# Ledger of designs, part 53: designed miniproteins, single chains, continued (4)

Each design is a single chain, and the fold is of that chain. pLDDT is the mean over its residues in the fold that is shown.

## One batch from the design tools (miniprotein)

Design m13944
Fold by ESMFold2-Fast:
Structure m13944 (fold): chain A 70 residues (1-70)
Amino acid sequence: MLKEIEELVRKAREYLYQGNRELALKYATEAIELARKVPALADKIPEISKDAEEAVKTAHYAALLLKELE
């Protein structure tokens, strides 16, 4: 799970830096939704923003929270 979330965050950040906000938001949202499947993280992850930059930031935060659980 952590590796899958980190890969999605990596893709989201890459697309954001390329200016592809639609794909950045898509992959960031997938990372956040996957992290929310972990019961310990479900209520700690903020609401998914429609802004790609904020969504990528939230996805990165979710990955950090999951890493702290390992």
Scores: mean pLDDT 79

Design m13945
Fold by ESMFold2-Fast:
Order: C-alpha cells, then structure tokens, then sequence
Structure m13945 (fold): chain A 62 residues (1-62)
C-alpha cells in the first residue's frame, strides 16, 4: 500500500495510541487511512491483529 507522508504519520500515531490502550482511537485513524484507499476496516478487529496491520503498513512504507 502506497501512503502519503501524512498517512504514514497517522499510522504511527495509531500504533502509539494502541500501545497506550486507546484501541478505539487507533481503529478510527486506521479506518480513515484505509477508506482513503477504498478499503474497509472491520470494526470488530482484535487489538493484536490491528497492531500487526499497523506495523506491516509502516514496514512496507520505510
């Protein structure tokens, strides 16, 4: 997935929020980023899976 610099910063913030236990805020940010690319985020996604998705996006956009 190709992201803008702004989207990458949002994903980093979402990962930080998730590490703080702010799961719903992290989901909201990732949902916004994915919607911009025509993708949908499962609102019932487990926090552990959400973390893996965020880490994978950052790894692919190094």
Amino acid sequence: MILTEEDIEKVKKALELLEEGRVEEAKAILAEVLAKKGLELDPNIPAEILKHILENILELNK
Scores: mean pLDDT 77

Design m13947
Fold by ESMFold2-Fast:
Structure m13947 (fold): chain A 61 residues (1-61)
Amino acid sequence: SRLEEAIERALKVIDTFKKAGYSKEELERVIKAIENYLKEQGFSDEEVEEIRKKALEHYEK
Protein backbone atom coordinates (compact mmCIF):
# COMPACT_ATOMS: atom_id res chain seq x y z
CA SER A 1 0.00 0.00 0.00
CA ARG A 2 0.99 3.68 -0.30
CA LEU A 3 1.35 3.89 3.49
CA GLU A 4 3.54 0.75 3.67
CA GLU A 5 5.76 2.12 0.85
CA ALA A 6 6.10 5.45 2.70
CA ILE A 7 7.08 3.62 5.92
CA GLU A 8 9.72 1.57 4.04
CA ARG A 9 11.21 4.73 2.48
CA ALA A 10 11.27 6.56 5.85
CA LEU A 11 13.04 3.63 7.54
CA LYS A 12 15.68 3.54 4.76
CA VAL A 13 16.35 7.27 5.25
CA ILE A 14 16.67 6.83 9.04
CA ASP A 15 18.98 3.82 8.59
CA THR A 16 21.23 5.83 6.23
CA PHE A 17 21.60 8.72 8.71
CA LYS A 18 22.06 6.35 11.68
CA LYS A 19 24.89 4.53 9.84
CA ALA A 20 26.47 7.92 9.04
CA GLY A 21 26.78 8.59 12.80
CA TYR A 22 24.01 11.14 13.27
CA SER A 23 22.93 11.76 16.87
CA LYS A 24 19.46 10.94 18.22
CA GLU A 25 18.66 14.69 18.23
CA GLU A 26 19.76 15.02 14.58
CA LEU A 27 17.69 11.94 13.65
CA GLU A 28 14.64 13.49 15.34
CA ARG A 29 15.09 16.52 13.03
CA VAL A 30 15.27 14.14 10.02
CA ILE A 31 12.03 12.49 11.18
CA LYS A 32 10.36 15.92 11.46
CA ALA A 33 11.46 16.75 7.88
CA ILE A 34 9.96 13.44 6.66
CA GLU A 35 6.71 14.26 8.54
CA ASN A 36 6.46 17.68 6.85
CA TYR A 37 7.17 16.14 3.42
CA LEU A 38 4.44 13.49 3.91
CA LYS A 39 1.87 16.14 4.88
CA GLU A 40 2.78 18.04 1.68
CA GLN A 41 2.24 14.80 -0.30
CA GLY A 42 -1.33 14.52 1.03
CA PHE A 43 -0.94 11.93 3.78
CA SER A 44 -3.43 12.29 6.65
CA ASP A 45 -2.32 13.29 10.16
CA GLU A 46 -3.11 9.70 11.28
CA GLU A 47 -0.93 8.19 8.52
CA VAL A 48 1.92 10.63 9.28
CA GLU A 49 1.75 9.70 13.00
CA GLU A 50 1.97 5.97 12.11
CA ILE A 51 5.05 6.60 9.94
CA ARG A 52 6.59 8.77 12.70
CA LYS A 53 6.09 5.99 15.30
CA LYS A 54 7.73 3.40 13.02
CA ALA A 55 10.68 5.72 12.29
CA LEU A 56 11.24 6.53 15.99
CA GLU A 57 11.10 2.82 16.92
CA HIS A 58 13.58 1.97 14.14
CA TYR A 59 16.33 4.42 15.14
CA GLU A 60 16.15 3.37 18.84
CA LYS A 61 17.19 -0.18 17.84
Scores: mean pLDDT 79

Design m13948
Fold by ESMFold2-Fast:
Structure m13948 (fold): chain A 69 residues (1-69)
Amino acid sequence: MAVKIEDPSAKENQLKFLEEVKEGVKAIVRGVARTIERKTKKPEEAEKFEKEQLEIIEKNYEEEVEKIE
């Protein structure tokens, strides 16, 4: 189980973890977008996909941060 000995640093560590997860998911989305570009040969389709997915990821991250506060 997670141990919360230090109150202020515990929240910071939790937010840091969420930020790392967000960046990891963003990296995956960018990789998928590059694959779409290579397969479809339509960079505009890849850009649209990347933009839409990154926006969803940012919104989900914001909601999760709000739940911690």
Scores: mean pLDDT 77

Design m13949
Fold by ESMFold2-Fast:
Structure m13949 (fold): chain A 58 residues (1-58)
Amino acid sequence: SELVKELKEEIKKIVEENSIEEAKEKIQELLTSKAPQLSVEEAQEVSLYALELIEEKL
């Protein structure tokens, strides 16, 4: 979906531009705000994507 694509791009930017701790906080806020607009499968996809990017930055 377009929303998932946009969220993945935003998450990637957050991870690249912030410290790990700041990125985690910002991603949590973003996902919480967008949760009502996401299916369970879309929320899982976006959450896993964020987790993988944070792990790669470690």
Scores: mean pLDDT 83

Design m13950
Fold by ESMFold2-Fast:
Order: sequence, then C-alpha cells, then structure tokens
Structure m13950 (fold): chain A 86 residues (1-86)
Amino acid sequence: DIEEHRRKLREAEELTKEGEELFEQGKYEEAKKKYEEALRILEEVLGKDHPAVAGVKLNLGRVYEKMGKLEEAKKLFEEARKILES
C-alpha cells in the first residue's frame, strides 16, 4: 500500500528530527532510541541499501561518538559510506 509506505516514511522523518533535537540537547541515549526506530522503519520500507538508511546511520554514528563508543561509531560510518558509494 503506497499510502501506508508514505505514512511510515513521514513517521521516520519525524523520528529523525526528534533524534536531532535530542542530540543537540546532549540527550544521547534518547536520540539513539529515536534514530534506531527511524532506521527500522526506513529499512522496512526502502531497503537496507537506500541513501535515507545511510543518513540515519551517520546520525547514529555521531551519537555513538558522543557516548565514547568509537568502534561502534566507525562501523556505522563505514556502513553508511558503503551505501552512498555503491
């Protein structure tokens, strides 16, 4: 259903905006949860290799960097790069 997919994409966009606002406030665990939910929706609707998925992975990578989880951040940045360069 194309309308259901559009609704889910709008939901993922709002979750991403909420995550960005929480990130700017230093609420990294809350930002992570919003980005993880947005990622699940985008992977379901658009597939794992879509540029929108790469965008959310870059946001999650930044959250992991702020949390001191540098190897997890590196993995997310590499996954996003692979999507965008393929």
Scores: mean pLDDT 89

Design m13951
Fold by ESMFold2-Fast:
Structure m13951 (fold): chain A 82 residues (1-82)
Amino acid sequence: MVSSVRLTAPASLEQAERAARLLEERAKKELGIEVVAKPVVIDGRARVLVTTPATTDEQNSKLAQLLAEALREAGIPVEALE
């Protein structure tokens, strides 16, 4: 089974924590998927480390949308996610 790990664009710790929370809540509520999203601090700048379990292509597409929405709401730049 394929799992994936992603890092988001650099942001403040508060933005990273908000994005991580939004993603985990929405993934569980809308898709029934347990995503682990952790704010990590690299060189004084926070990022979100996202770990997803093995999922279907449809679920992966929905997770990408939820991640982009969470980043947008937290004010983090959305780099093109497929």
Scores: mean pLDDT 74

Design m13952
Fold by ESMFold2-Fast:
Structure m13952 (fold): chain A 75 residues (1-75)
Amino acid sequence: SLGEKNFLVSRIKEAGDAAIEAVKNGDLEAAEEIVRSLKPYVDDETYEELLEAVRNGDIERFKEITDKIIKKLKE
């Protein structure tokens, strides 16, 4: 349903923002745990890309990946 898609978009945005904040604070363990919480909502390739981005501290790449997920969910 549209409501379920909107809820999932909000959840991914919230988790994405939290992961970025954790990376900015140097808390890579927290950032990885947040990415792991998204695993049920993304494919394996996207999950590995998100995990690599936080491990590398690549906030810009992480944002690009999460924006792509959100765009796909809105389709």
Scores: mean pLDDT 83

Design m13953
Fold by ESMFold2-Fast:
Structure m13953 (fold): chain A 75 residues (1-75)
Amino acid sequence: LSEEEREEARRLLARAQELAAEAERLVAEAEREPEKREELEAEARRLLGEALELARRAVELVGEEEAERLAEEVA
């Protein structure tokens, strides 16, 4: 495993966590604004999908165990 691959995986996981956190915010906001609930939930689902895709790419680069370790590091 190279430092370059580890660094790239860390960036992907950091972005994935940012997107997941944003999705959680939108879900919380949907609870407060029923009129916008459908739009906010759709946006949250889109962000979660993107986050999962980035996490999967990180796993492809460094493997499951290392990706899990890096995810804890960037949290």
Scores: mean pLDDT 83

Design m13954
Fold by ESMFold2-Fast:
Structure m13954 (fold): chain A 60 residues (1-60)
Amino acid sequence: GKVFIGTPVVTAELAREAGFEKVAATDEETGEVIEGTVEEAAERAIELAGEDAIVTFTGL
């Protein structure tokens, strides 16, 4: 499927525009994976890694 990489806010916007409902968000620094809705994954990634963290969103 499509994969988006960038900061959580930008990556979430791209995933929503592409029609993703649920994603796996991978923190590229730690390798931690957060699963949930696009919004939940973005909010949690910001909480755990900060708004400037690089994450990869994969559609579920």
Scores: mean pLDDT 81

Design m13955
Fold by ESMFold2-Fast:
Structure m13955 (fold): chain A 62 residues (1-62)
Amino acid sequence: MEEIEKKLLELGVSKEDIEEARKIANNDPEHLVSILLHKGLITLEQAEEILGKKIVVSPPAP
């Protein structure tokens, strides 16, 4: 968890936002990253880098 927090701080996310998301996510790193992504505080690419895995997102069909 602390490693993820440090990466988020380096990306410009505030410590307060990280702590709030961590409490909501009950210390689940995937849920924490999802909360920050939903709030628009990080990008999908940054979320994938932090979690070390690809997040499957289907682009809207034309």
Scores: mean pLDDT 74

Design m13956
Fold by ESMFold2-Fast:
Structure m13956 (fold): chain A 79 residues (1-79)
Amino acid sequence: MEPPEAELPDDTPVDATLDDPVVRETLRRALEILLRRAEEQGLPEAVQLAQKALELLRAGRDIDTAFELARKAQSLLDG
């Protein structure tokens, strides 16, 4: 099996597609990967961002905020 990398749907149209199940599934998967990588790298801020984003996504609240938090977590892992 190939280990997936943490990736956000940056190239997807984000106008009204945050409600799309494909976008949501990709975001959720990316958040789980981001959380794991943040823990492995010892980045508590990225861990907190990924956890909060997952909580929002699970609650079906502020999906745009969840996506933004995911991007911030990915930025911390990338930088």
Scores: mean pLDDT 70

Design m13957
Fold by ESMFold2-Fast:
Structure m13957 (fold): chain A 69 residues (1-69)
Amino acid sequence: MEEAERLVREGREALRAGRYEEAARHARKAIELDPENFVAWGLLGEALRGLGREEEAEEYERKQEELAR
């Protein structure tokens, strides 16, 4: 839990800095540790949008919405 939260924080910092590949990597690791962490799924979606991979981003953003309920 704590490790996944740390990865999400680091991923958000990478996203803020425009390091989309790094943000996606952190988000994927957070999801591996805690698949129910809807914030990590949303972070992955945002990182993929930054990379221009919109179709993949929509899939993961949809997953975030499912888990957030």
Scores: mean pLDDT 81

Design m13958
Fold by ESMFold2-Fast:
Structure m13958 (fold): chain A 70 residues (1-70)
Amino acid sequence: SAAQREQNRAQMEAGALHLAAAVALLYNASKEELEKIIERIKKLLETKNLSEEEREELEEMIERLKEKLE
């Protein structure tokens, strides 16, 4: 179904962004790069296609990225 395809796409994107954020934090990415990752995660969180668990993990990543920007 279309809804299932959208959910699967959102889940794959969530995983990719989580990995990108983790790598960026580990390798001390630039402020601009961290801000771009935060924007992409926020955009994904606006969708209804994420599980509660995936949403929580992405929100935790935003907080970790924000701490790095301080």
Scores: mean pLDDT 79

Design m13960
Fold by ESMFold2-Fast:
Structure m13960 (fold): chain A 96 residues (1-96)
Amino acid sequence: VTDEEINIGVADIYLAIGNLAYKKGDFEGAVEMYEKAIEIASKYDPKLAAEAYLNLGKAYHKMGEKDKAIESYQKAIELDPTNEEAKKFLEEVLKE
């Protein structure tokens, strides 16, 4: 097991904790955990970073931070252009 594999595992754990916080309605806590996941995943796993940016955008949208949500969805699409969920949420936010 490499340091890279360990770091990706840690990023995945932060993403999971953020998802749990989001589900509980703790959007501020979700943002903190997603930012930790992004910090690690951005160096090792662009697809995991894209998923974390998508979820960060969803949390910002729930908080009424529309501009931050748009920016986060755009980052998710830049890192993983195959992420159809990020494209869909970006379109939904832009229509509001």
Scores: mean pLDDT 85

Design m13961
Fold by ESMFold2-Fast:
Structure m13961 (fold): chain A 66 residues (1-66)
Amino acid sequence: MTQENIRRLVRDGDVSYPEAQRAIQQGLRDGKPEEGIREAERLVVRQAEEQARLGREASRRIAEEE
């Protein structure tokens, strides 16, 4: 995923990562949009990793409860 992909997802509202959207806005306010995009990229990667972990954990819990 590139800065352009992250920018498009944030702008289109497809990113369920409010922290990434905040990072983009902060970068714009600081006059450093590339730094905002870079921070958003870090946050998106972290969220993707967390969602992958939660997906595995949820599947295991569902199997255990049923």
Scores: mean pLDDT 66

Design m13962
Fold by ESMFold2-Fast:
Structure m13962 (fold): chain A 69 residues (1-69)
Amino acid sequence: MMPKSLEEIEKRVKSLEERGISKKKALVLLMRAALTNKDKETLELIKKYAREVYKFSEKEIKEMEERAK
């Protein structure tokens, strides 16, 4: 099931980081899942999490989204 809150996104990112996956790669994987499911709401939520929690720049977020395609 796709994450529906910032807290659920954080939990998934932390789980992936515990497995040795970088923050950027974890976010790319989550964005890829959202894009595959055509879930625009979840994609925007992941982008918001990347911006607000990890303080990634708009350029970095755009690059992550492009890599997820």
Scores: mean pLDDT 79

Design m13963
Fold by ESMFold2-Fast:
Structure m13963 (fold): chain A 103 residues (1-103)
Amino acid sequence: KKELLEITRDLFLALAYAFDGRYEEAVKLIKRVVEKIEEMLEKYPDNPEIQRLAEEVKKAVKKLIDFLYEKIDEDLANGTGLSPEQAEKIRKEIEEIKKRLEK
C-alpha cells in the first residue's frame, strides 16, 4: 500500500531530523505516522496483518521517541540550540503521542 511507503519514509525522515537537531519537524512526522496507523486500525480492526504492521510501527515509534529524548538531553547539556522551554514543549507533545500508542 502507498500508505506503508509513506509511513516508512516519514519514520526515516523523522530519524534524520532528530539527528540534525530538528526536533519539531521530527515530532510532526511521528504524529503523522501515528495518525496513519490509527486510521488503518479503525478501517481494518479485525485484520491480523494490519494489527501486526501497526504493532511493528508502534515499536519503531517508541524507539525513535527514546532516541529523541536522548538527543534533547544532549542538546540541553551542551547548551546549544535548544532552550529548556522548547524542550519541555516537545516532551509534552511526545507524551501525547505515547498515550495514543497505548490504544
Scores: mean pLDDT 81

Design m13964
Fold by ESMFold2-Fast:
Structure m13964 (fold): chain A 74 residues (1-74)
Amino acid sequence: SHMEKLIEEARKALRDYAVELGRKIAEQLKKMSEEERQQVLDTLRAMAEGSANSLLREYYRLVLEETEKILKEE
C-alpha cells in the first residue's frame, strides 16, 4: 500500500541517518580515553532505553549499534 511504502521510506531515511551519526561518533570516540568512550556509550544506551518516543528509542539504538560495530573493527 501507499502508506506501507511511506513508512518503509521513512525507516530507511532514519536508518541511513543513524548509521552516519554512529560512524561520526565512532570516529570521535577513537580519539578519546577508554573512560570517555564508556561515558558516551552509556549515554547513547540511556537514550535508546529512556527516550519518550518509540521512534527516538529505535534511532538511538541504531546509532549505538553502528558505533559499537565500528569500535569492534579496531
Scores: mean pLDDT 83

Design m13965
Fold by ESMFold2-Fast:
Structure m13965 (fold): chain A 95 residues (1-95)
Amino acid sequence: LTPAPTPEQRAAALAHLDKAIEILKKSNGKSTPLLIRALEEAKRAVESGDAFEADVALSLAIMTATIALKYTTNPKEKKAIEEARDHLVAADAAL
């Protein structure tokens, strides 16, 4: 993270987070509610404008998605988590 993300960078990150939340809400998986909670926290942190809070929350959300994938056997849920994780990585890259 740079010391202060621009409004354009924040908007791009928030768009990716909103897409990830949408994908997960359409999935009816056991790990999905916990991952949605992590994503909503990441969105709040990005909206705060605090670069440290955003970095921590995004890193925790990416880690949560990675762990969820290890314990997910349902192909539909697994695909949703993979797509959400890709959007999390894109959100982190936008900042």
Scores: mean pLDDT 81

Design m13966
Fold by ESMFold2-Fast:
Structure m13966 (fold): chain A 89 residues (1-89)
Amino acid sequence: GKELILRAIALALRAIGLILDAELLKKQGADEKLVEEAIRLAKEALELALKALKAPEEEQEELLEKAEEKLEEAEEKLKKAKESLEKKK
């Protein structure tokens, strides 16, 4: 019930934070393709988390698991984007 709703909100906020971090890395000269892939995956995660808020309770857990997987993929892309900046220094 409420726990799944709070988890969905937490995942949505995490996705928004990742998008903001990716945009900052792009301004710093990080690899544009990696940043754009991170933003795309984070947006997909955000959409899944928001969908979970409106879904039946039986579907919420699966949607949240998919959102978390997309966030993990986005975080890996963002890490590679950050590494692309460090290699230029």
Scores: mean pLDDT 85

Design m13967
Fold by ESMFold2-Fast:
Structure m13967 (fold): chain A 94 residues (1-94)
Amino acid sequence: MEELIKQAEEAVKNGDVKTAIELYGEAARKAFDEGDIEKATELVRKAASLAKDPVKQMTALMLAIAASVEYELGNKEAARRYLDEALRVIKEGA
């Protein structure tokens, strides 16, 4: 996870927004799989901040909130679906 975050930060520095979004997305999925929903949603927010479309950015943030809520309710499969949808929306908004 740490290495993916570092690579994402390097991609941002180099202006490669699409690669940065993909790497933050992979790190977010890994954090989710390791049971760290707070880290997963933090990484989704970082990816969302790179989206140019403000509507897609807001949609992704709302989906990340839904993922966190479902995770806390024990609905891990629903939480994962919302996380993946947030990352899809961010990638389309890049």
Scores: mean pLDDT 85

Design m13968
Fold by ESMFold2-Fast:
Order: structure tokens, then C-alpha cells, then sequence
Structure m13968 (fold): chain A 68 residues (1-68)
């Protein structure tokens, strides 16, 4: 397992409010909660991780992931 910490771009999201805005578009249903499943793609390496969200703030998510 690998612990991944994701930080949202300035103005891009509010994980604490349970809402995510991507490139100026607010998506209803893009809510991130502790205990939810996550899929994370590393855009530098192309690696994909699957795991569970273990911690959340307004600007960060922590995921315990396994390489897919």
C-alpha cells in the first residue's frame, strides 16, 4: 500500500464542503468523504492507484492506495 496526499489547485475544490470545482465547473455529485473509494492517476508516471480515502480537509485528500 502507498499513502497518497492530493492537494487541490487554488480555487479548484473544497473537500470540506463536500464539493469539487474543476476548471470553473462545479460538479454536483463530486463529493469526497472519508471511507470512500478513490482512483488516482499520476500524470507524471501514468501509474494508477486504487484505494480508500482516510483523511480529508478543505484542500487535501489522503488516500491509502495500491498500484492498479
Amino acid sequence: TKTLTLTIKSGGADFGAGELTIDGVTGGGLVHWVGDDAVVKDLETGEVYRGTITARTATTLVVDGVLA
Scores: mean pLDDT 56

Design m13969
Fold by ESMFold2-Fast:
Structure m13969 (fold): chain A 59 residues (1-59)
Amino acid sequence: SSAMEQLLEDTEREAVRAYLAGDLERAIAILEEVLPHAPESVRPSIERGIAQLRAELAA
């Protein structure tokens, strides 16, 4: 993979790890940090993930 692809994979793993630990705020922060650097093709998926995590935090 390219360096950007590796960064996205590593970022997803860290966000998932935070989510599984119950740390929704950390998971959101990780995804928000990577969003402006993500390719246009994957940004909608990251945005949906952030929205879903924010909804879980608000519940």
Scores: mean pLDDT 82

Design m13970
Fold by ESMFold2-Fast:
Structure m13970 (fold): chain A 74 residues (1-74)
Amino acid sequence: MKEIEEKKKKARELFEKGKEAEERGDLETAEKHYKEAYELAVEVGDKELAKETFEKLIELGVKKLEEAVKSVLK
């Protein structure tokens, strides 16, 4: 279906945008893009992309927690 193909493309684009935001240190934007990519990947049944986006969300969550602790201690 055309709709599924569009969603798959969007999910991959969002995953790349999340990676770019994370590389810039924009953890809020990275989290937003990874969440959107994960939701679309699950919806279209792209198990590999869903796993990758979920792993990135866990990694980002740990990184955000580290930054939050560092911010409080400063």
Scores: mean pLDDT 80

Design m13971
Fold by ESMFold2-Fast:
Structure m13971 (fold): chain A 72 residues (1-72)
Amino acid sequence: MRDSLSPRERAVLDTLAEHGALTQAEIARLLGLPPSTVSRTLRRLEARGLVRSRRVGRTTLHEVSPAYADAL
């Protein structure tokens, strides 16, 4: 299936689906993961079109891609 995700990738997606738009620091705190691990996971998800990132002021917010969210 298209969602052949690692456990960490699934955890990040599930967290974003539940909570909406979050920063890397918020995702790291919620999952108990290092910020660097979350950053790498988000990069992979963005490359797959599953997550999008948007800058709001000095903060970068990450959320489930609208195309993927419509499939949920």
Scores: mean pLDDT 78

Design m13972
Fold by ESMFold2-Fast:
Structure m13972 (fold): chain A 62 residues (1-62)
Amino acid sequence: MPLMSDNAIRAVLYRAQAAFYKSHGDTEKAIESYRKAAELLRKVEGYEKEVEQLEKEIKELE
């Protein structure tokens, strides 16, 4: 989409991957994927709330 950055799109894919790993019991891989999604969203202005949600998910899995 022309209104969405590449970093935001990639973060959506990592978040989906993390949810997949979480649902299959791969907690370590889920945490890694959530961390990658958060890192990408930190590079995009306006995604502070989404980053906070990902950080919460990571802490709940640790």
Scores: mean pLDDT 78

Design m13973
Fold by ESMFold2-Fast:
Structure m13973 (fold): chain A 86 residues (1-86)
Amino acid sequence: DEFDAFVAALEALRPLLLALPRQDTPLAEELRELALRLAERLRELGEELLRLGEETGDERLVRLGRLLLELAEEIERAVEEERAKA
């Protein structure tokens, strides 16, 4: 099932995506800006998928939309936490 495969891929990538803003390198700020840009795109996609899922009654789209919104919030929080340490 393409949906299950996609969700599994997102779950596998989640720790890597959350590690991106937490890198202690000379490129740390550029990586944080990249992470925030990614979070914004995930939020936009998540909101659109949630809306479409609710309009069509497709629970799979609703589930995916919620997962993307949660991931976006987690990335944003990770960036805020790392910036607070600096």
Scores: mean pLDDT 81

Design m13974
Fold by ESMFold2-Fast:
Structure m13974 (fold): chain A 86 residues (1-86)
Amino acid sequence: MKVRAVVTLTRKPGVSEEEWQRAVEEVRELARKLNEEGIEVEVTELGPDRVRVEIVAPDELALGAAITALATLVASGVPVEMEVEI
């Protein structure tokens, strides 16, 4: 059964445009790698300070792995606020 989550990333206050663009590029690179592994990831820019990441995975374990990878990227100093909707 395919499972889906939507993750919204918002630029944190005080983050420069350059830091935000780097964060978005790192998210796009993660999405590319996940797509190569059979996890469908679409990154959509909702404006200058917000991006939507839609994840469609073949099962809950793959979805959990993708969300964990994204959360790890955020925890590693990516200057974004993360909201998850399943």
Scores: mean pLDDT 79

Design m13975
Fold by ESMFold2-Fast:
Structure m13975 (fold): chain A 65 residues (1-65)
Amino acid sequence: SVEEAKELLERLKEGDEELRKKAVEWLKSRGASSKLSDEELVELFIDMMEARPDEERVLLWESVG
């Protein structure tokens, strides 16, 4: 749901280690540059989520697992 997607994004921003690992692994599986650190990949993922409407954030989180 939209509310669950918002909660997950807030938890990720607050430093949830499990969500950070999932975001990093998902980006690497989608071809994100191996030159980016895990911290840079998390920041990229947050920026991607914030740039998208609520409905697309739901689909992106479903893709992450």
Scores: mean pLDDT 81

Design m13976
Fold by ESMFold2-Fast:
Structure m13976 (fold): chain A 65 residues (1-65)
Amino acid sequence: SSIDEVSKKLVAIALSIEIGGTSVKVEDGRVTIYVEKLTPEIEEKFRAAEAELKALGMELELVEE
């Protein structure tokens, strides 16, 4: 199944909720998930999802605010 921009945004929001993110930005084919504080646990969850989502054509970035 192909993934479109709406699906990318929904997946990004779901991942943001799972890792305790504060906001999500989708711009220029890139998904940025913001967190209040970057912890090893959050980074591990992000890395686990990143590999799978990259296979679907999603470019992900995790940023501490």
Scores: mean pLDDT 74

Design m13977
Fold by ESMFold2-Fast:
Structure m13977 (fold): chain A 92 residues (1-92)
Amino acid sequence: SMAEEARRLLEEIEELEKRGAAVSAALADAGAAHPRYAEGLAATTAALAETIAEARRLAESGEEVERARELLREAQALIDAAESAVAALRAE
């Protein structure tokens, strides 16, 4: 059912919110250490927060499950990209 799909998405979003919080902290630390990249890293943090918030809103509605799933995939890609960027900056 749509309600079961929405519930599974909310569980995945809760995990992603925790991972997103950790990545946001890492991006803030990286921006402080590498000021020339701070604006780009802050933009990534903002985009991630907006994508996760919209995914949660749609999942909670239970009506737009496919759109919520698309946003969840986009948020996962943003987290992966952010983690890679932080690792690259830390290697400098």
Scores: mean pLDDT 84

Design m13978
Fold by ESMFold2-Fast:
Structure m13978 (fold): chain A 80 residues (1-80)
Amino acid sequence: SSEVIKEAEKKFRERAKPIAEETEKLIEEGASEEELNELKIKLIEIEIETLKEAAKKAPELKEELEEKIKKLEELKKELE
């Protein structure tokens, strides 16, 4: 089960890297809060999708992962 979490974290990092790099660049360039929030929403969506994939592979972690997904969906809603 810890291996499923490690794989999910690796997949998230790989998928999120280009968005994270764009976010860092835009912060340095003085981007608006609205522009930064759009990128934050994209990162949250990538994390949610990665956790959903992990929950399908490890049903024993489903409850824990669904709680984390719920918190991420709430965070996403706050940024909209």
Scores: mean pLDDT 83

Design m13979
Fold by ESMFold2-Fast:
Structure m13979 (fold): chain A 90 residues (1-90)
Amino acid sequence: MEARVRAEVYDANGKLVGKAEVVVSEDGTLLSGRAEGDLTPEQKEMALGVAAGMGYSLIRAGAPVGATAEGYFVSDDGVTYKVKATLVEK
């Protein structure tokens, strides 16, 4: 099984700073991904990883299309970012 997941990335103040889209397999492998927005290349990579992990969790839980999950990453500057992932296709 494969899933398409769209994610929104929020900064510590709750501002939308980026977006990501990933395709993840049933075993959690990131098959494809892209990230955009006001993020460094490293933050984009972190966001893709979190989105893929949340997508995997949603697939494993048997969640329906439209289901959401939330994850976080800490940037190298110590700032915590929130990633809200939505299952778009499975």
Scores: mean pLDDT 82

